# Designs tried in a protein design run: designed miniproteins, single chains, continued (4). Part 66

Each design is a single chain, and the fold is of that chain. pLDDT is the mean over its residues in the fold that is shown.

## One batch from the design tools (miniprotein)

Design m14283
Fold by ESMFold2-Fast:
Structure m14283 (fold): chain A 60 residues (1-60)
Amino acid sequence: MKSPEELVEEIHELLNKLTEEQYKLAQEKGSEIVEEGMKDPTVSSKEVLERLLEVVKEVL
């Protein structure tokens, strides 16, 4: 697995490759994951990033 910084970079690169429809879907699902991670202090930032990457890859 990549470092947190590398995960962020990969997520941004993949987001740029998405179509408009795919980007909206990834944004909706990703926003929900980020919101849950921010509200729940027991969820690590790395886990949030890993789930975001998974969502973007699934949508792509």
Scores: mean pLDDT 75

Design m14284
Fold by ESMFold2-Fast:
Structure m14284 (fold): chain A 95 residues (1-95)
Amino acid sequence: MLSPELQELLKSDSPAAKAFRQGIEAYEAGDYKTALDYFRKAIDLDPNFREAAAAYAFLIHLLTGSEKAYEIAVRILKGLDPAEVKDELDALETE
């Protein structure tokens, strides 16, 4: 389910990586609101945290059906700097 690259990232002890792990754990437990809060915390701690920004956008897409959120997640995964779309990610939660 998780790629080897994500598993290596989850072993990091940075505050952002810890928040990201908590987000994944909440997502796997079906607590999507808590997962969003932790992914948001990871982004706030490290605005360049690509995996956290992509997971946040993708989860908003999954919960709301937002095609814009899906497009943002795909663009981040394909190499867009997450900091470039931080304001758009912030706007997605308040829709």
Scores: mean pLDDT 75

Design m14285
Fold by ESMFold2-Fast:
Structure m14285 (fold): chain A 110 residues (1-110)
Amino acid sequence: MVDELLENARKKIKEGKLGEALGYISELLVLAATEEDPEEAIKIIKAVEPEIFELIEALVKEGKKEEALKFIEETIEFYKKMIESTDDEKLKKTLEEVIEKLEKKKKEIE
């Protein structure tokens, strides 16, 4: 399932179908949030990270700057909720590192 969702997200980004790509990325984020094994959740988060940034860049290139900023803000909030919901220090650190990268990207786009 994870590999199929990742392949679909990448394909939709390449095709310029960014709304559909967002759908697949959102499904991956829900899978990570509902994963009971923190090590498997970390694998999903790390696997989806490049696709998140590719979608942001594609949105900006298409002149959809406001949509890109909203996606960044919603992803940061989602990851903050995951941090609040877990006791696993490695998962918290992984999510915090992605949040920091997203906050830097937001400043570059603003």
Scores: mean pLDDT 88

Design m14286
Fold by ESMFold2-Fast:
Structure m14286 (fold): chain A 89 residues (1-89)
Amino acid sequence: REEAERLLEELLREADEKFQQALEALEKGDLESALKLAEEGLAIAREAAARLKATGDPVLAELAEQALASAEGARELIKKLVEKKREEE
């Protein structure tokens, strides 16, 4: 449904924005902010996934799983980059 698609686009955009902010914090050496922003991005993606799954549409549920997996991957990547920066200090 177009309402669900719009909500998915908005929430995924917000999640992407948070991950972009996390990468910017990482570049500035603000490792704590980078981790916090990555966690916020994942939380937004989880909210999007929950709303899509609540529709009962199997296609939207599959999109929700894919979006959540991507967000989890992004958070894990940021965590590894933070750990690497801490080790190289």
Scores: mean pLDDT 79

Design m14287
Fold by ESMFold2-Fast:
Structure m14287 (fold): chain A 79 residues (1-79)
Amino acid sequence: ETEERRRRVAELLEQALEAFKKGDYDKAIEHMRKAIEEGFGEDKRLAREALSVVEAAKNGTITKDEAIARLEEIVERLR
């Protein structure tokens, strides 16, 4: 059960990362919000961190390349 939820959250964050790489910020945020809603404990925390990274990139406080690197790291931590 817990392992299946972690895989689902990782899948949603991977989809969000792909959308972000394509420049679709709205789709990336949508997938991340769903990951937060379906997540529990540590995976929910990581999903919230991922959303903060995308928001920082959108607002220009971090570069897109730095955001992608951080998002890839978060996704790998869930696998």
Scores: mean pLDDT 82

Design m14288
Fold by ESMFold2-Fast:
Structure m14288 (fold): chain A 80 residues (1-80)
Amino acid sequence: MKEVLEAEVETDNELELALDEAVKNNQILKVKYIENGKEVTKEYDPKAALEESVKLGVKAVEEAVKKTIERREQKRLLKK
């Protein structure tokens, strides 16, 4: 039988922690969250959970790089 880790998440941080735990335990993660006032349940396979975790990390790095470039460009325009 497939082992399922059930987690109720209200924040992205809680989702990330639940995904990491499911991947570490090699379990299917079943997440409940509220979207548009509706309760939504999603299942993540261990492999899919790992891929989502990597994707979340990439997005965080991409956003950090973008903000750094924007700040450097603003400072450069002010430095003459």
Scores: mean pLDDT 63

Design m14289
Fold by ESMFold2-Fast:
Structure m14289 (fold): chain A 122 residues (1-122)
Amino acid sequence: MISEEELERLLREIEAYLENVVSRLPLSEEEREKLYEKALEIIRKNLEEAVKNGIDLRLLVAASIILAAEELGLPLPSHSYLGRLLGLSPSTVARLERALRGAKEEDVVPIVKEIQEELEKE
């Protein structure tokens, strides 16, 4: 089990990472602000469960950005560009995008866990 203090520390680190990634997306300032807020909301809802399941926080951030963009109707850059920003392969980004299409915010952790387990086999 993780402490509330450790969760708050991780959230601060994730907020900085998310801001850095979103600031580099080819979106307007208004679209970036909306995407940041929505992605952070998804992360906050899922962070405790993600940590309990040993989820790679890069995958959690990637999934949250992808789902937030879908919910807001915002275009994302190429899988190669997004992968470079997140330190993920283009194929991993494509798999996340496919799995998250029409997903609910509460489904993020189980979806990411399945993808992470498949990556560990490769």
Scores: mean pLDDT 85

Design m14290
Fold by ESMFold2-Fast:
Structure m14290 (fold): chain A 62 residues (1-62)
Amino acid sequence: GSLSQDQIDILKSIISDSLSVSSISGLPIAKSEFDKYVSSLSATDKKILSDAFDLELSKVKS
């Protein structure tokens, strides 16, 4: 399914906030915060958000 803009903005905020803390440990922090954010969601929603999170991470990593 398609993500809402609010969900995309949350993913971007998690990545941005984590990277602002540390350029070295920011990526593992972002992953940890993402895992907390999706922990209560269904398996389907976790998959959709995980794929979107990986896409947003690839934009920062490249």
Scores: mean pLDDT 74

Design m14291
Fold by ESMFold2-Fast:
Structure m14291 (fold): chain A 71 residues (1-71)
Amino acid sequence: ELEKEFDAGAIDVELAVIRVIRKKHQLSKEELENDIKRLEELYKRAQELGDSETVARIKELIDELKKELEK
């Protein structure tokens, strides 16, 4: 049962990362801050899941959004 829940969680993290990446181009500054906060939560979860590819993608996106927010 836990293994099935783990698989579902890994898929959810990957899908959430893809969704947020697509949204970054359309977001206001307030929405960018909210997405950064959500990405930080996903980053921690992805690290716990051991999904190094998703972790790297989330980190890149956080860095990009933070740069846009600081403008």
Scores: mean pLDDT 66

Design m14292
Fold by ESMFold2-Fast:
Structure m14292 (fold): chain A 75 residues (1-75)
Amino acid sequence: DILEEIKKKAEDIANKEVNKELQQILDQSIQNQLLGLPSSLGALNLQDVLDDLKKKKKDIYNKIFNDELAKYLKK
């Protein structure tokens, strides 16, 4: 089913991008703590970061889904 393939591709790309960004944020926060610098991730800030990443995931998913669907319709 082409629609399922498009959905899977959009989900995989969105997950990879969000996971990469989250890992970079976590790595930077850990490095800052090891250097004795203030962490950019407190408990409250972590929730805000997760909400931002959730929005970004939806935006990436919608973009990839629409782009792939448009390619299919152009056949």
Scores: mean pLDDT 75

Design m14293
Fold by ESMFold2-Fast:
Structure m14293 (fold): chain A 96 residues (1-96)
Amino acid sequence: MDKLLEEIKKLAKKAIEAIKNGDEETALKQIEEIHKKALELFKLNASDEDFDFIIKLLEEIKKVAEENGLKKVAFEAEVNIGLVRIMRGVLNIINK
């Protein structure tokens, strides 16, 4: 799990850098890769804290995208925040 979280952190840094450079396509690709890694964590029964970490990174991506006028990137980050929250909630129900 720690390796996947470190990979997600690196993807978030790449997304933020792409946003600051106006590279919408690269930013969207990084968000998609974060989604894939989050799904891997879901399959591994990751903790609430692991999902909260991903949500925080996606919230930072959304904020930077909004500040730089990349509305599509901000929207995709918001959608992925919702999806990660669902993953967190589903595991809490299953593991009860």
Scores: mean pLDDT 87

Design m14294
Fold by ESMFold2-Fast:
Structure m14294 (fold): chain A 95 residues (1-95)
Amino acid sequence: VQEKIQELSLKAVEIVEKLEKKAKEIEEKLGEKAKPIVEKIEEAKKEILKEPEEILKHAREHPDEDISELFEEAEKKMEEILKELEEEIKKLLEE
């Protein structure tokens, strides 16, 4: 359980770093037009980092509960956030 929480936390950091790199690239290409998407990326970074923290809290409050489903849901949510932002960035670059 603790090992899986650590893996999820590392994955969250990896996604956040990827988003931060994309934000810099978009700012460089679009300048001021990138501001709305950069703000969305900052909000998404906060939401992604919160996912492992919430699972850790649940595991502490419910030590006898199988949290495998919560891990899968958190991982899927983090990946979905990344995908949605990548699609928005692509549309901005198509303009």
Scores: mean pLDDT 78

Design m14295
Fold by ESMFold2-Fast:
Structure m14295 (fold): chain A 82 residues (1-82)
Amino acid sequence: MTRDEALDALVEELEKALKEGVSNEEFLDLVELQLDRLVEAGLITKEEADKMIEIVKEQLKKGKSVEEMLEAVKKYIEELKK
């Protein structure tokens, strides 16, 4: 699995969670779990994972929906692919 394939798979898992109607807290837990796995596999850095978690936590503090949190994560993933 390439880095880009892993990031695409992450987006697919998060989109599935949105469709399944997970809570904001469940969405954050899923993001943290998936990012820990990607760091352990050497596909992303700990710094990149921490930044993505920070983005999700910031959106949560602003009262944003799971859909809006997913859009913010997708935007950051696009930057990681540059």
Scores: mean pLDDT 85

Design m14296
Fold by ESMFold2-Fast:
Structure m14296 (fold): chain A 89 residues (1-89)
Amino acid sequence: SRTSEIFEVAKRIAELLNKGDVEGAQKLLRELEEKYGETSAKTAAAQALLIVSEEARPDAIKLAREMGLSVAEIATLLRVSPATVSRLG
């Protein structure tokens, strides 16, 4: 299903970010956006943010913000303050 594909891509994005491959993560996210649209890409970015390692979290926050997630939305997802999100990404 579309949902299963989106979450599979989210896991691959998180794996790439954990390895420091930000360009690879951006490419997968753009391909998902082209195939399923902006909302699906935002969902994948949000899901990747939840499963990424602590070390890759700043890159995941930047990627989520590039996809149009607000600081407030990211703060809610990570259960941290908006100020913490702004400091990290």
Scores: mean pLDDT 86

Design m14297
Fold by ESMFold2-Fast:
Structure m14297 (fold): chain A 99 residues (1-99)
Amino acid sequence: AQQEETLALIDKGLEEAKKNNDIEGIIVVLARKYELGAITKEEFKKEVESILDKYNLPETKEKILQVIDENKDDPWKAAEEIIKIVRETLAEKYPLRPP
């Protein structure tokens, strides 16, 4: 059951990213689940929207959902664009974030 073992490791990675408030790590793990067919495009969208709400980035939802739709056949390209939007938005909101 190599696929079951891979999914278990991915789920563990998702839990660790959530525990560390690692938004980028969460997006990467969700993109991996989408690539493997473990979640649908609509489930990927819902999970990303949930993360944006949790981390107070609701203003990015429309733009990020459009990115997912435009990159439906390339989940990694979608993840890169989402991470870029998140980074830019966080830098604008918190320009002097402590290390």
Scores: mean pLDDT 78

Design m14298
Fold by ESMFold2-Fast:
Structure m14298 (fold): chain A 84 residues (1-84)
Amino acid sequence: MVEELVRYLEEAEKRIKELMEEYAKTGDKELLIEALELMRDALRLALEHAEEVAKYLGLSVEEVREALEARIAELEARIAELKA
């Protein structure tokens, strides 16, 4: 599962980069929102697999969960601000 998770995150990173590059060219707020939503969804998937992620990184499950939850909350707040 770790290899599949890593692959999913790599594919998400590539798509996010493409969206951010297009946003830099156009200023289209919808592209920025889509990129942030993909980041949020990727982090949510990592949170669902926090035990595997913790083992892969050599960290505690608690540390990984706290870090991911904090970053997800920050992204959700940013997305809400952009949609307001």
Scores: mean pLDDT 81

Design m14299
Fold by ESMFold2-Fast:
Order: C-alpha cells, then sequence, then structure tokens
Structure m14299 (fold): chain A 74 residues (1-74)
C-alpha cells in the first residue's frame, strides 16, 4: 500500500539521522509522487539518491520538492 511504502521511506530517513519532521515531510512528498503516477520503485530510488548526496535537510527537501514539481509539469 502507499501507506506501507511511505512508512518505509520515513524510517529510511530517520535511520540516516534526519529529524522526525523532515522524515515526515519526505514521506508526504513521496506519497504525492505516487499520486501523480510515478512508479514507487522509481520514486524510492530517486529519494534514496537525494538522501545519499544531499549535504543538509534543507537541500534534501529542496531536491525532492523540485523532483515533485517537475513531475507535476509533465
Amino acid sequence: SKADLAIEIRNLALKRGLSDDVAGQIAGLFVELLDLGVPGEEARKRIEEFLKKSKSEEELLQQVRKYLEEERQR
């Protein structure tokens, strides 16, 4: 389910040392990507790459939001 996938993304972010607030925001953005029809596996891989490469919580949120807006404009 979307809820189960969102929980997995939230837990991944928490395990990486992100705050509960930011982890929740990432999980919410992930659900929005799924609602736009982005395949769950694709959205997950993109978020995992952002988690690996981002130097701050602000940069991470900015990159995930940019990805979401690019998908909305498609």
Scores: mean pLDDT 86

Design m14300
Fold by ESMFold2-Fast:
Structure m14300 (fold): chain A 81 residues (1-81)
Amino acid sequence: MSPVEQYVASYEATLRAIAAAEGERVEIEVEIEKLSDTEYKVTITIRNHDQDRTTKIVVTLHLDADGKVVIKDVEVEELPA
């Protein structure tokens, strides 16, 4: 698994754990787009069925020289359900 895929999987697991701890039902969809050898665009769509809300998070990730994932940019959009 790539460092980007590991980061995304860990973040998704964290979001699901938070929702479960709060007793909320969420549906999470993740898309990964490779922009270059060191830059990736990750789109995370979170549907919260208990709040009837959809949140779209677009994250630009950079791989450093050690292969670590660095968050370069984060864009958050709340969509009507």
Scores: mean pLDDT 76

Design m14301
Fold by ESMFold2-Fast:
Structure m14301 (fold): chain A 56 residues (1-56)
Amino acid sequence: MLTADQLKAAADLGYSQAQAEDVIKQARALLGDGHTVKQTADELGISVKDLVRLLR
């Protein structure tokens, strides 16, 4: 279900596809709760740049 670019971003972070999908789900929940991209990245322990790559 992830794009090739999302899978590459996940691999660069050391994530499996399932771990990346879970992180994306958590990120979408936090953003839906009114968190900023920076707050969401900080909560998930990743950089804003990496979070943006996973969400695109």
Scores: mean pLDDT 80

Design m14302
Fold by ESMFold2-Fast:
Structure m14302 (fold): chain A 57 residues (1-57)
Amino acid sequence: HMSPEAYEAGVLAARAARDFGPISAGIVATMAALHYGGTVEDGLKAAEEGSGAKVFV
């Protein structure tokens, strides 16, 4: 199950990296989600929400 802390951290990281593009947003969101005990999938979903774009679709 998605950790609320991992997801929120991912969204904030993706939002901060938005101007660097969707790949950068995906990377930082995934790193943040993993740091809080989340998964790669959690990070990618957070990146989509934080960046406002689909990262890998």
Scores: mean pLDDT 72

Design m14303
Fold by ESMFold2-Fast:
Structure m14303 (fold): chain A 90 residues (1-90)
Amino acid sequence: SAAVEEFLALFDKLLENENLTEEQKERLKKLRDKTVAALAKLSPEERDKLARELIEMVEQLMEMSEVLSEEELKEKIELFEKYVNSLLED
C-alpha cells in the first residue's frame, strides 16, 4: 500500500540521519523488521491505518533527532520499541 511504502521510505531516511549512533541504527533496523512483520498480518485496510500512525511516529523521531541528546533519543527509541512490541503481543 502507498502508506506502507511511505512509512518504509521515511524509516530508511531516519536510518541515514547523522545524529543517530550505530547502536541506535541497529535497534531501529530490528524495529523496522518487526513492524513490517506486524503489518503483514493485517488486512489491507488495517495495514494502511497503522502505517499512517507509524508515519507520524517516525516523523516525530526525525524531528527529535535534530534537537535531542544521544541519551534522550535512546529513551524515545525505547518508547517506540515498546509500542511496536505491544502490537506483536498476543
Scores: mean pLDDT 79

Design m14304
Fold by ESMFold2-Fast:
Structure m14304 (fold): chain A 77 residues (1-77)
Amino acid sequence: SIDNARQLIDDANALGESEGYVGYIQSRSALLAAARTIRQSPDADEAVTILKRGAEELGKKADELKKKELEELKKLS
């Protein structure tokens, strides 16, 4: 359902906030997997759209965190 899709996105963001880059990447993969396994029903397309948008947003957060970590590593070199 749409509510389940939103809950998965909220859980994914919470995991990313606590676990950082790895958390965001793993959560993004989980959202995309959920989008693939969603049953074909009248609300499925909307739930899939919500999950894909959530996965895109997690990918952006992961990329930003990776960029910051790479800049810190460069300073140590």
Scores: mean pLDDT 75

Design m14305
Fold by ESMFold2-Fast:
Structure m14305 (fold): chain A 103 residues (1-103)
Amino acid sequence: VREAGLALGAAAATLRRLAALIRQTVGEELGEQTERVGEELVDALFEILLLDPATAGELARALRDTLEALLQQVRLTPVEGGLAGAQALRDFRDRARALLDAL
């Protein structure tokens, strides 16, 4: 639980940085959408953490790695990176919700 909780915390922190960067470089609306989807994703991952810490830890680590790559993409190509980031968060949210429903 402790390691999975730390991984989730790190992913949430990186997600907040991505949403802030998208807001600053692409626009307020996409930034707000990214932040809201991110909050929904973190909530789903927290629920998974309570039921299956190992799965939550694996997802949080995969999410963090993806978010770190997206942060670099947004810095290099803000519009394309921002759209990719928003889509990746929606995909992770949908995966987390599907896994939570299966647990």
Scores: mean pLDDT 82

Design m14306
Fold by ESMFold2-Fast:
Structure m14306 (fold): chain A 72 residues (1-72)
Amino acid sequence: MSLEEVERRVREAAEEVRATGEPRVLTFEVEDPEEAAEIVRRVAEEHGLRAHVTVEGNTVTAVLLPADVEVR
């Protein structure tokens, strides 16, 4: 999977998490797992989400979570 495809999938998942409030789990097999992990963290931060990222060899597993909402 390309880094461009990783960014696209993470962005789509981030939009779904923002729309539904439900966590999403994504798994990627890439040549550059560290770059893929950084893309996940960057896209999640841009969307106001939390990301938990695990790297095992060439496999990156990302959990996208809704941010804690302070009720005001």
Scores: mean pLDDT 78

Design m14307
Fold by ESMFold2-Fast:
Structure m14307 (fold): chain A 62 residues (1-62)
Amino acid sequence: SALAREIAALAREDPERALERARELAKQGHLDDVEEAGVLVLTELGDRELAERLGEIAREYA
């Protein structure tokens, strides 16, 4: 999704901004997009820790 790619793009430059954006999107019900962003961060950036934090945000608002 475009939202998931937006989060992944933010994660390359500023992981904290990616997490802030993910929380805002999760509050709006975009849980699938936040989960997809976690997969993209893991597979494209290799950042397991950030991917786990994104998954936690999606679970927190589920």
Scores: mean pLDDT 84

Design m14308
Fold by ESMFold2-Fast:
Structure m14308 (fold): chain A 99 residues (1-99)
Amino acid sequence: SLRDQIQQLQQQRQQALQQGDYRRAGDLSFRLGTLYRLLGDYVSSRRSYQQSYDIYSNVLHDNDRASQSLYGLSRSYRLLGDDDLADLYLQQAQQLEQQ
C-alpha cells in the first residue's frame, strides 16, 4: 500500500541521515513528497519537498534536483490553497533550472 511504502521510505531516510548519506536522504525526501501528495496528505508532502530542497540546495549544491524539489513545493502549496507561495516557488524553480 502507499502507507506501507511511506513507512519504509521514512525508515530508510532516517538511516541515510544517520549515515551522512545526504544524496540518498534527499532522494528519499523527494519521493516521500510525491507519495504523500498521492495519498492526499499535502502538509506532509510540502514538508518532505522542503527537506529535499534543503538537502539538494544547502548540502549538495545540486541545482537540477533542487529545482525539481521547488516544483514539488509549488504543487504542494497550490493543493493547500496557497497560490502566492505556489507561484513564488514555481518562479524560483524555473530560474534555478536555467543555471
Scores: mean pLDDT 91

Design m14309
Fold by ESMFold2-Fast:
Structure m14309 (fold): chain A 80 residues (1-80)
Amino acid sequence: MEELIEQAEKALEEEEAKVLSDPRLSEEEKKEIKKYFEKAREYLKKAKNAKSDEEAKEYLLKAIGYLRKAGEIAAKALEK
């Protein structure tokens, strides 16, 4: 479980860096997307501190959900 959380944390850092460095996205769009990355990071932190693998999995799924939402918003912003 911890290894999966570490992989998710690394993926989040890489995705956030790509969004923040994309000149096609406005500062306003970047701020909106950042909120979802912050939510994903919060749930990854909860997963890391979870007392059971089942609890950790539930928090990890929520983190992945927010990561997906961040990606969807970024894709939609680039489509316009």
Scores: mean pLDDT 80

Design m14310
Fold by ESMFold2-Fast:
Structure m14310 (fold): chain A 104 residues (1-104)
Amino acid sequence: AREEILKVYREALVKIEEIAKKYNLSDEQIETLRLLLEMAAREVIYALENESDVEKIKETIKKIRDLLKYNVDTIVSNPEARKEINKVIDEFEKKVMEIAEKKL
């Protein structure tokens, strides 16, 4: 599980960096987005390792997704950049959810 989440996290980071370059986001915005995604990945790993209830793990993943999107909307003012980053967050949530469901 941990290695699978870290792989998904690294793939999401690459995509965010590509979007940041495309839309000329500031270094501060990029660093903040990287930190938020790293925190999200660590929190998902923690839930997967410490929670036995799959439904609670799924709820945690959804809350992390919502928090990431909220922070992106606060940090990224460019609507097109925001839209593309939110798509990366949706893909991250989907892949992480699939990993969690393998415990069923």
Scores: mean pLDDT 85

Design m14311
Fold by ESMFold2-Fast:
Structure m14311 (fold): chain A 109 residues (1-109)
Amino acid sequence: GAATAEETRRLLEEIKELLDNNDLSREQLKEIAEAAIKTILSLESVDPIKRIGYVLRLLGIIVDIELGASVEEAKERFLKLLEDIVEELPPEEALRVLKTVLAKLKEIL
């Protein structure tokens, strides 16, 4: 509904602000990505192929971090993934992913 879509947009903006205003370590960014993977895999109402697609994008970010990619490049790729999730998934499912990411950010920061 409209209320869930508005909450989803608000949480995405809060995540963007936290990522822009805080320095994250490579390990912290990996932990956030791993939490997102677990939540995405639990979205039983989302098509399995679509879930696998998002998981592979997150694994790609983790691998690139391990291979020495910059935290800023990894953050940009992660934000783009969250934006795609908000655009492509039902608001209720997108909200679950964003709540997981925000909770992990608040735990880490």
Scores: mean pLDDT 86

Design m14312
Fold by ESMFold2-Fast:
Structure m14312 (fold): chain A 87 residues (1-87)
Amino acid sequence: MMEKLQALQKQLRELYETLLKLDSEENARRALMAVAAAGTSAINPNESEEEKQAAVDKARELLRSMPGLSEEAQKAADDLLDRALAE
């Protein structure tokens, strides 16, 4: 559990730095918040697989609906969410 939380925290930090290079600070912050919430759900052993997938799907939909978010920023966020869902 602790190792997964530490890995997620490192990945979220790396994502934020990447998003700040690719997009505005406001878009980077909004994207990071969505990915952090979904990533936390994805690694939570107390949530069902359906709940984890729903949280990730909701975050991906939010990212796709964000005005001005670059395709590279969306891909970076999707890659993190995919890694968080992996065992």
Scores: mean pLDDT 78

Design m14313
Fold by ESMFold2-Fast:
Structure m14313 (fold): chain A 67 residues (1-67)
Amino acid sequence: MTQADLEAARQALLEKVGASIVEVDGEFVAIPPARVEGDGVATTPEALEAAARDLEELARRLNEEKK
């Protein structure tokens, strides 16, 4: 496991669930997925919550590093 590999895996997951991280007011803010793209990938409420939590934690780390 490497940090670069983890970042690549998260980015791929974000693309699949349609979530993103944007910089607002000098802070990184996680935007949770609003919709599931494609019938081939079923997203459960649990998966959406997990993705939102992962984004929040990543945004927190980015904000800590920015300080």
Scores: mean pLDDT 59

Design m14314
Fold by ESMFold2-Fast:
Structure m14314 (fold): chain A 73 residues (1-73)
Amino acid sequence: MGKREKALEYLRLRAEELRRQAEATPDPTKARALRLAAENLDTLQVKMIEQGILSEESIENLAKKYEEYLKNS
């Protein structure tokens, strides 16, 4: 799996996690904040796939976060 693929998968997994947390929280303000955070990650994923706007450094940082996520899961 390449660094770009790792970065995209990290964004996908984090967005899913944030949505699950939003559904689990009884606090509507916290739920809204978590949903907005997930939407921001979805937007970042679209920018990586469709527009190529993210720098190589940003992609590498996200790929490292994916590796850390797998190691800690």
Scores: mean pLDDT 79

Design m14315
Fold by ESMFold2-Fast:
Structure m14315 (fold): chain A 74 residues (1-74)
Amino acid sequence: LSREEIRARVREIYELLLEGRLEEAYALLSELVSQLSPEQARIVMRTYLRVLHYIERGDLERAREVLEEGIEEL
């Protein structure tokens, strides 16, 4: 996967999380992580967990910030 493709999939997962579509978000996350290097997988997983945490708290501004931080690391 290209860096741009990875970033696009991470944003797609984020949109599914915002919509409460947790099963679909996790399915895409699992598929994505299986195609990544260990370093990229770690960044994506950390970003996913942090984004989910802030969405669950209703802190959508912080969720967006940690998404962008994770995307910049990729």
Scores: mean pLDDT 88

Design m14316
Fold by ESMFold2-Fast:
Structure m14316 (fold): chain A 74 residues (1-74)
Amino acid sequence: MTKEERLGLLTKKVAEIAKKYGLSVETARRIARIAMEAFDTGDLDAARERLKSLPEVSDETIDEIVKAIEEIMK
């Protein structure tokens, strides 16, 4: 799978998670940026801390996002 294909899949998964948890478009965009940076750097701990700083994002939502990043990074 190419880097572009993996980034597309990550963006789609983030959008699906945001819709599932009823998150705003602005929060979904922030999550997508955090996920893209985590994918580029491999720093999942930094991603978790940034996600925790966002309003409306639950621990369950954070776990689903981090899991999606890990699966796509493999």
Scores: mean pLDDT 79

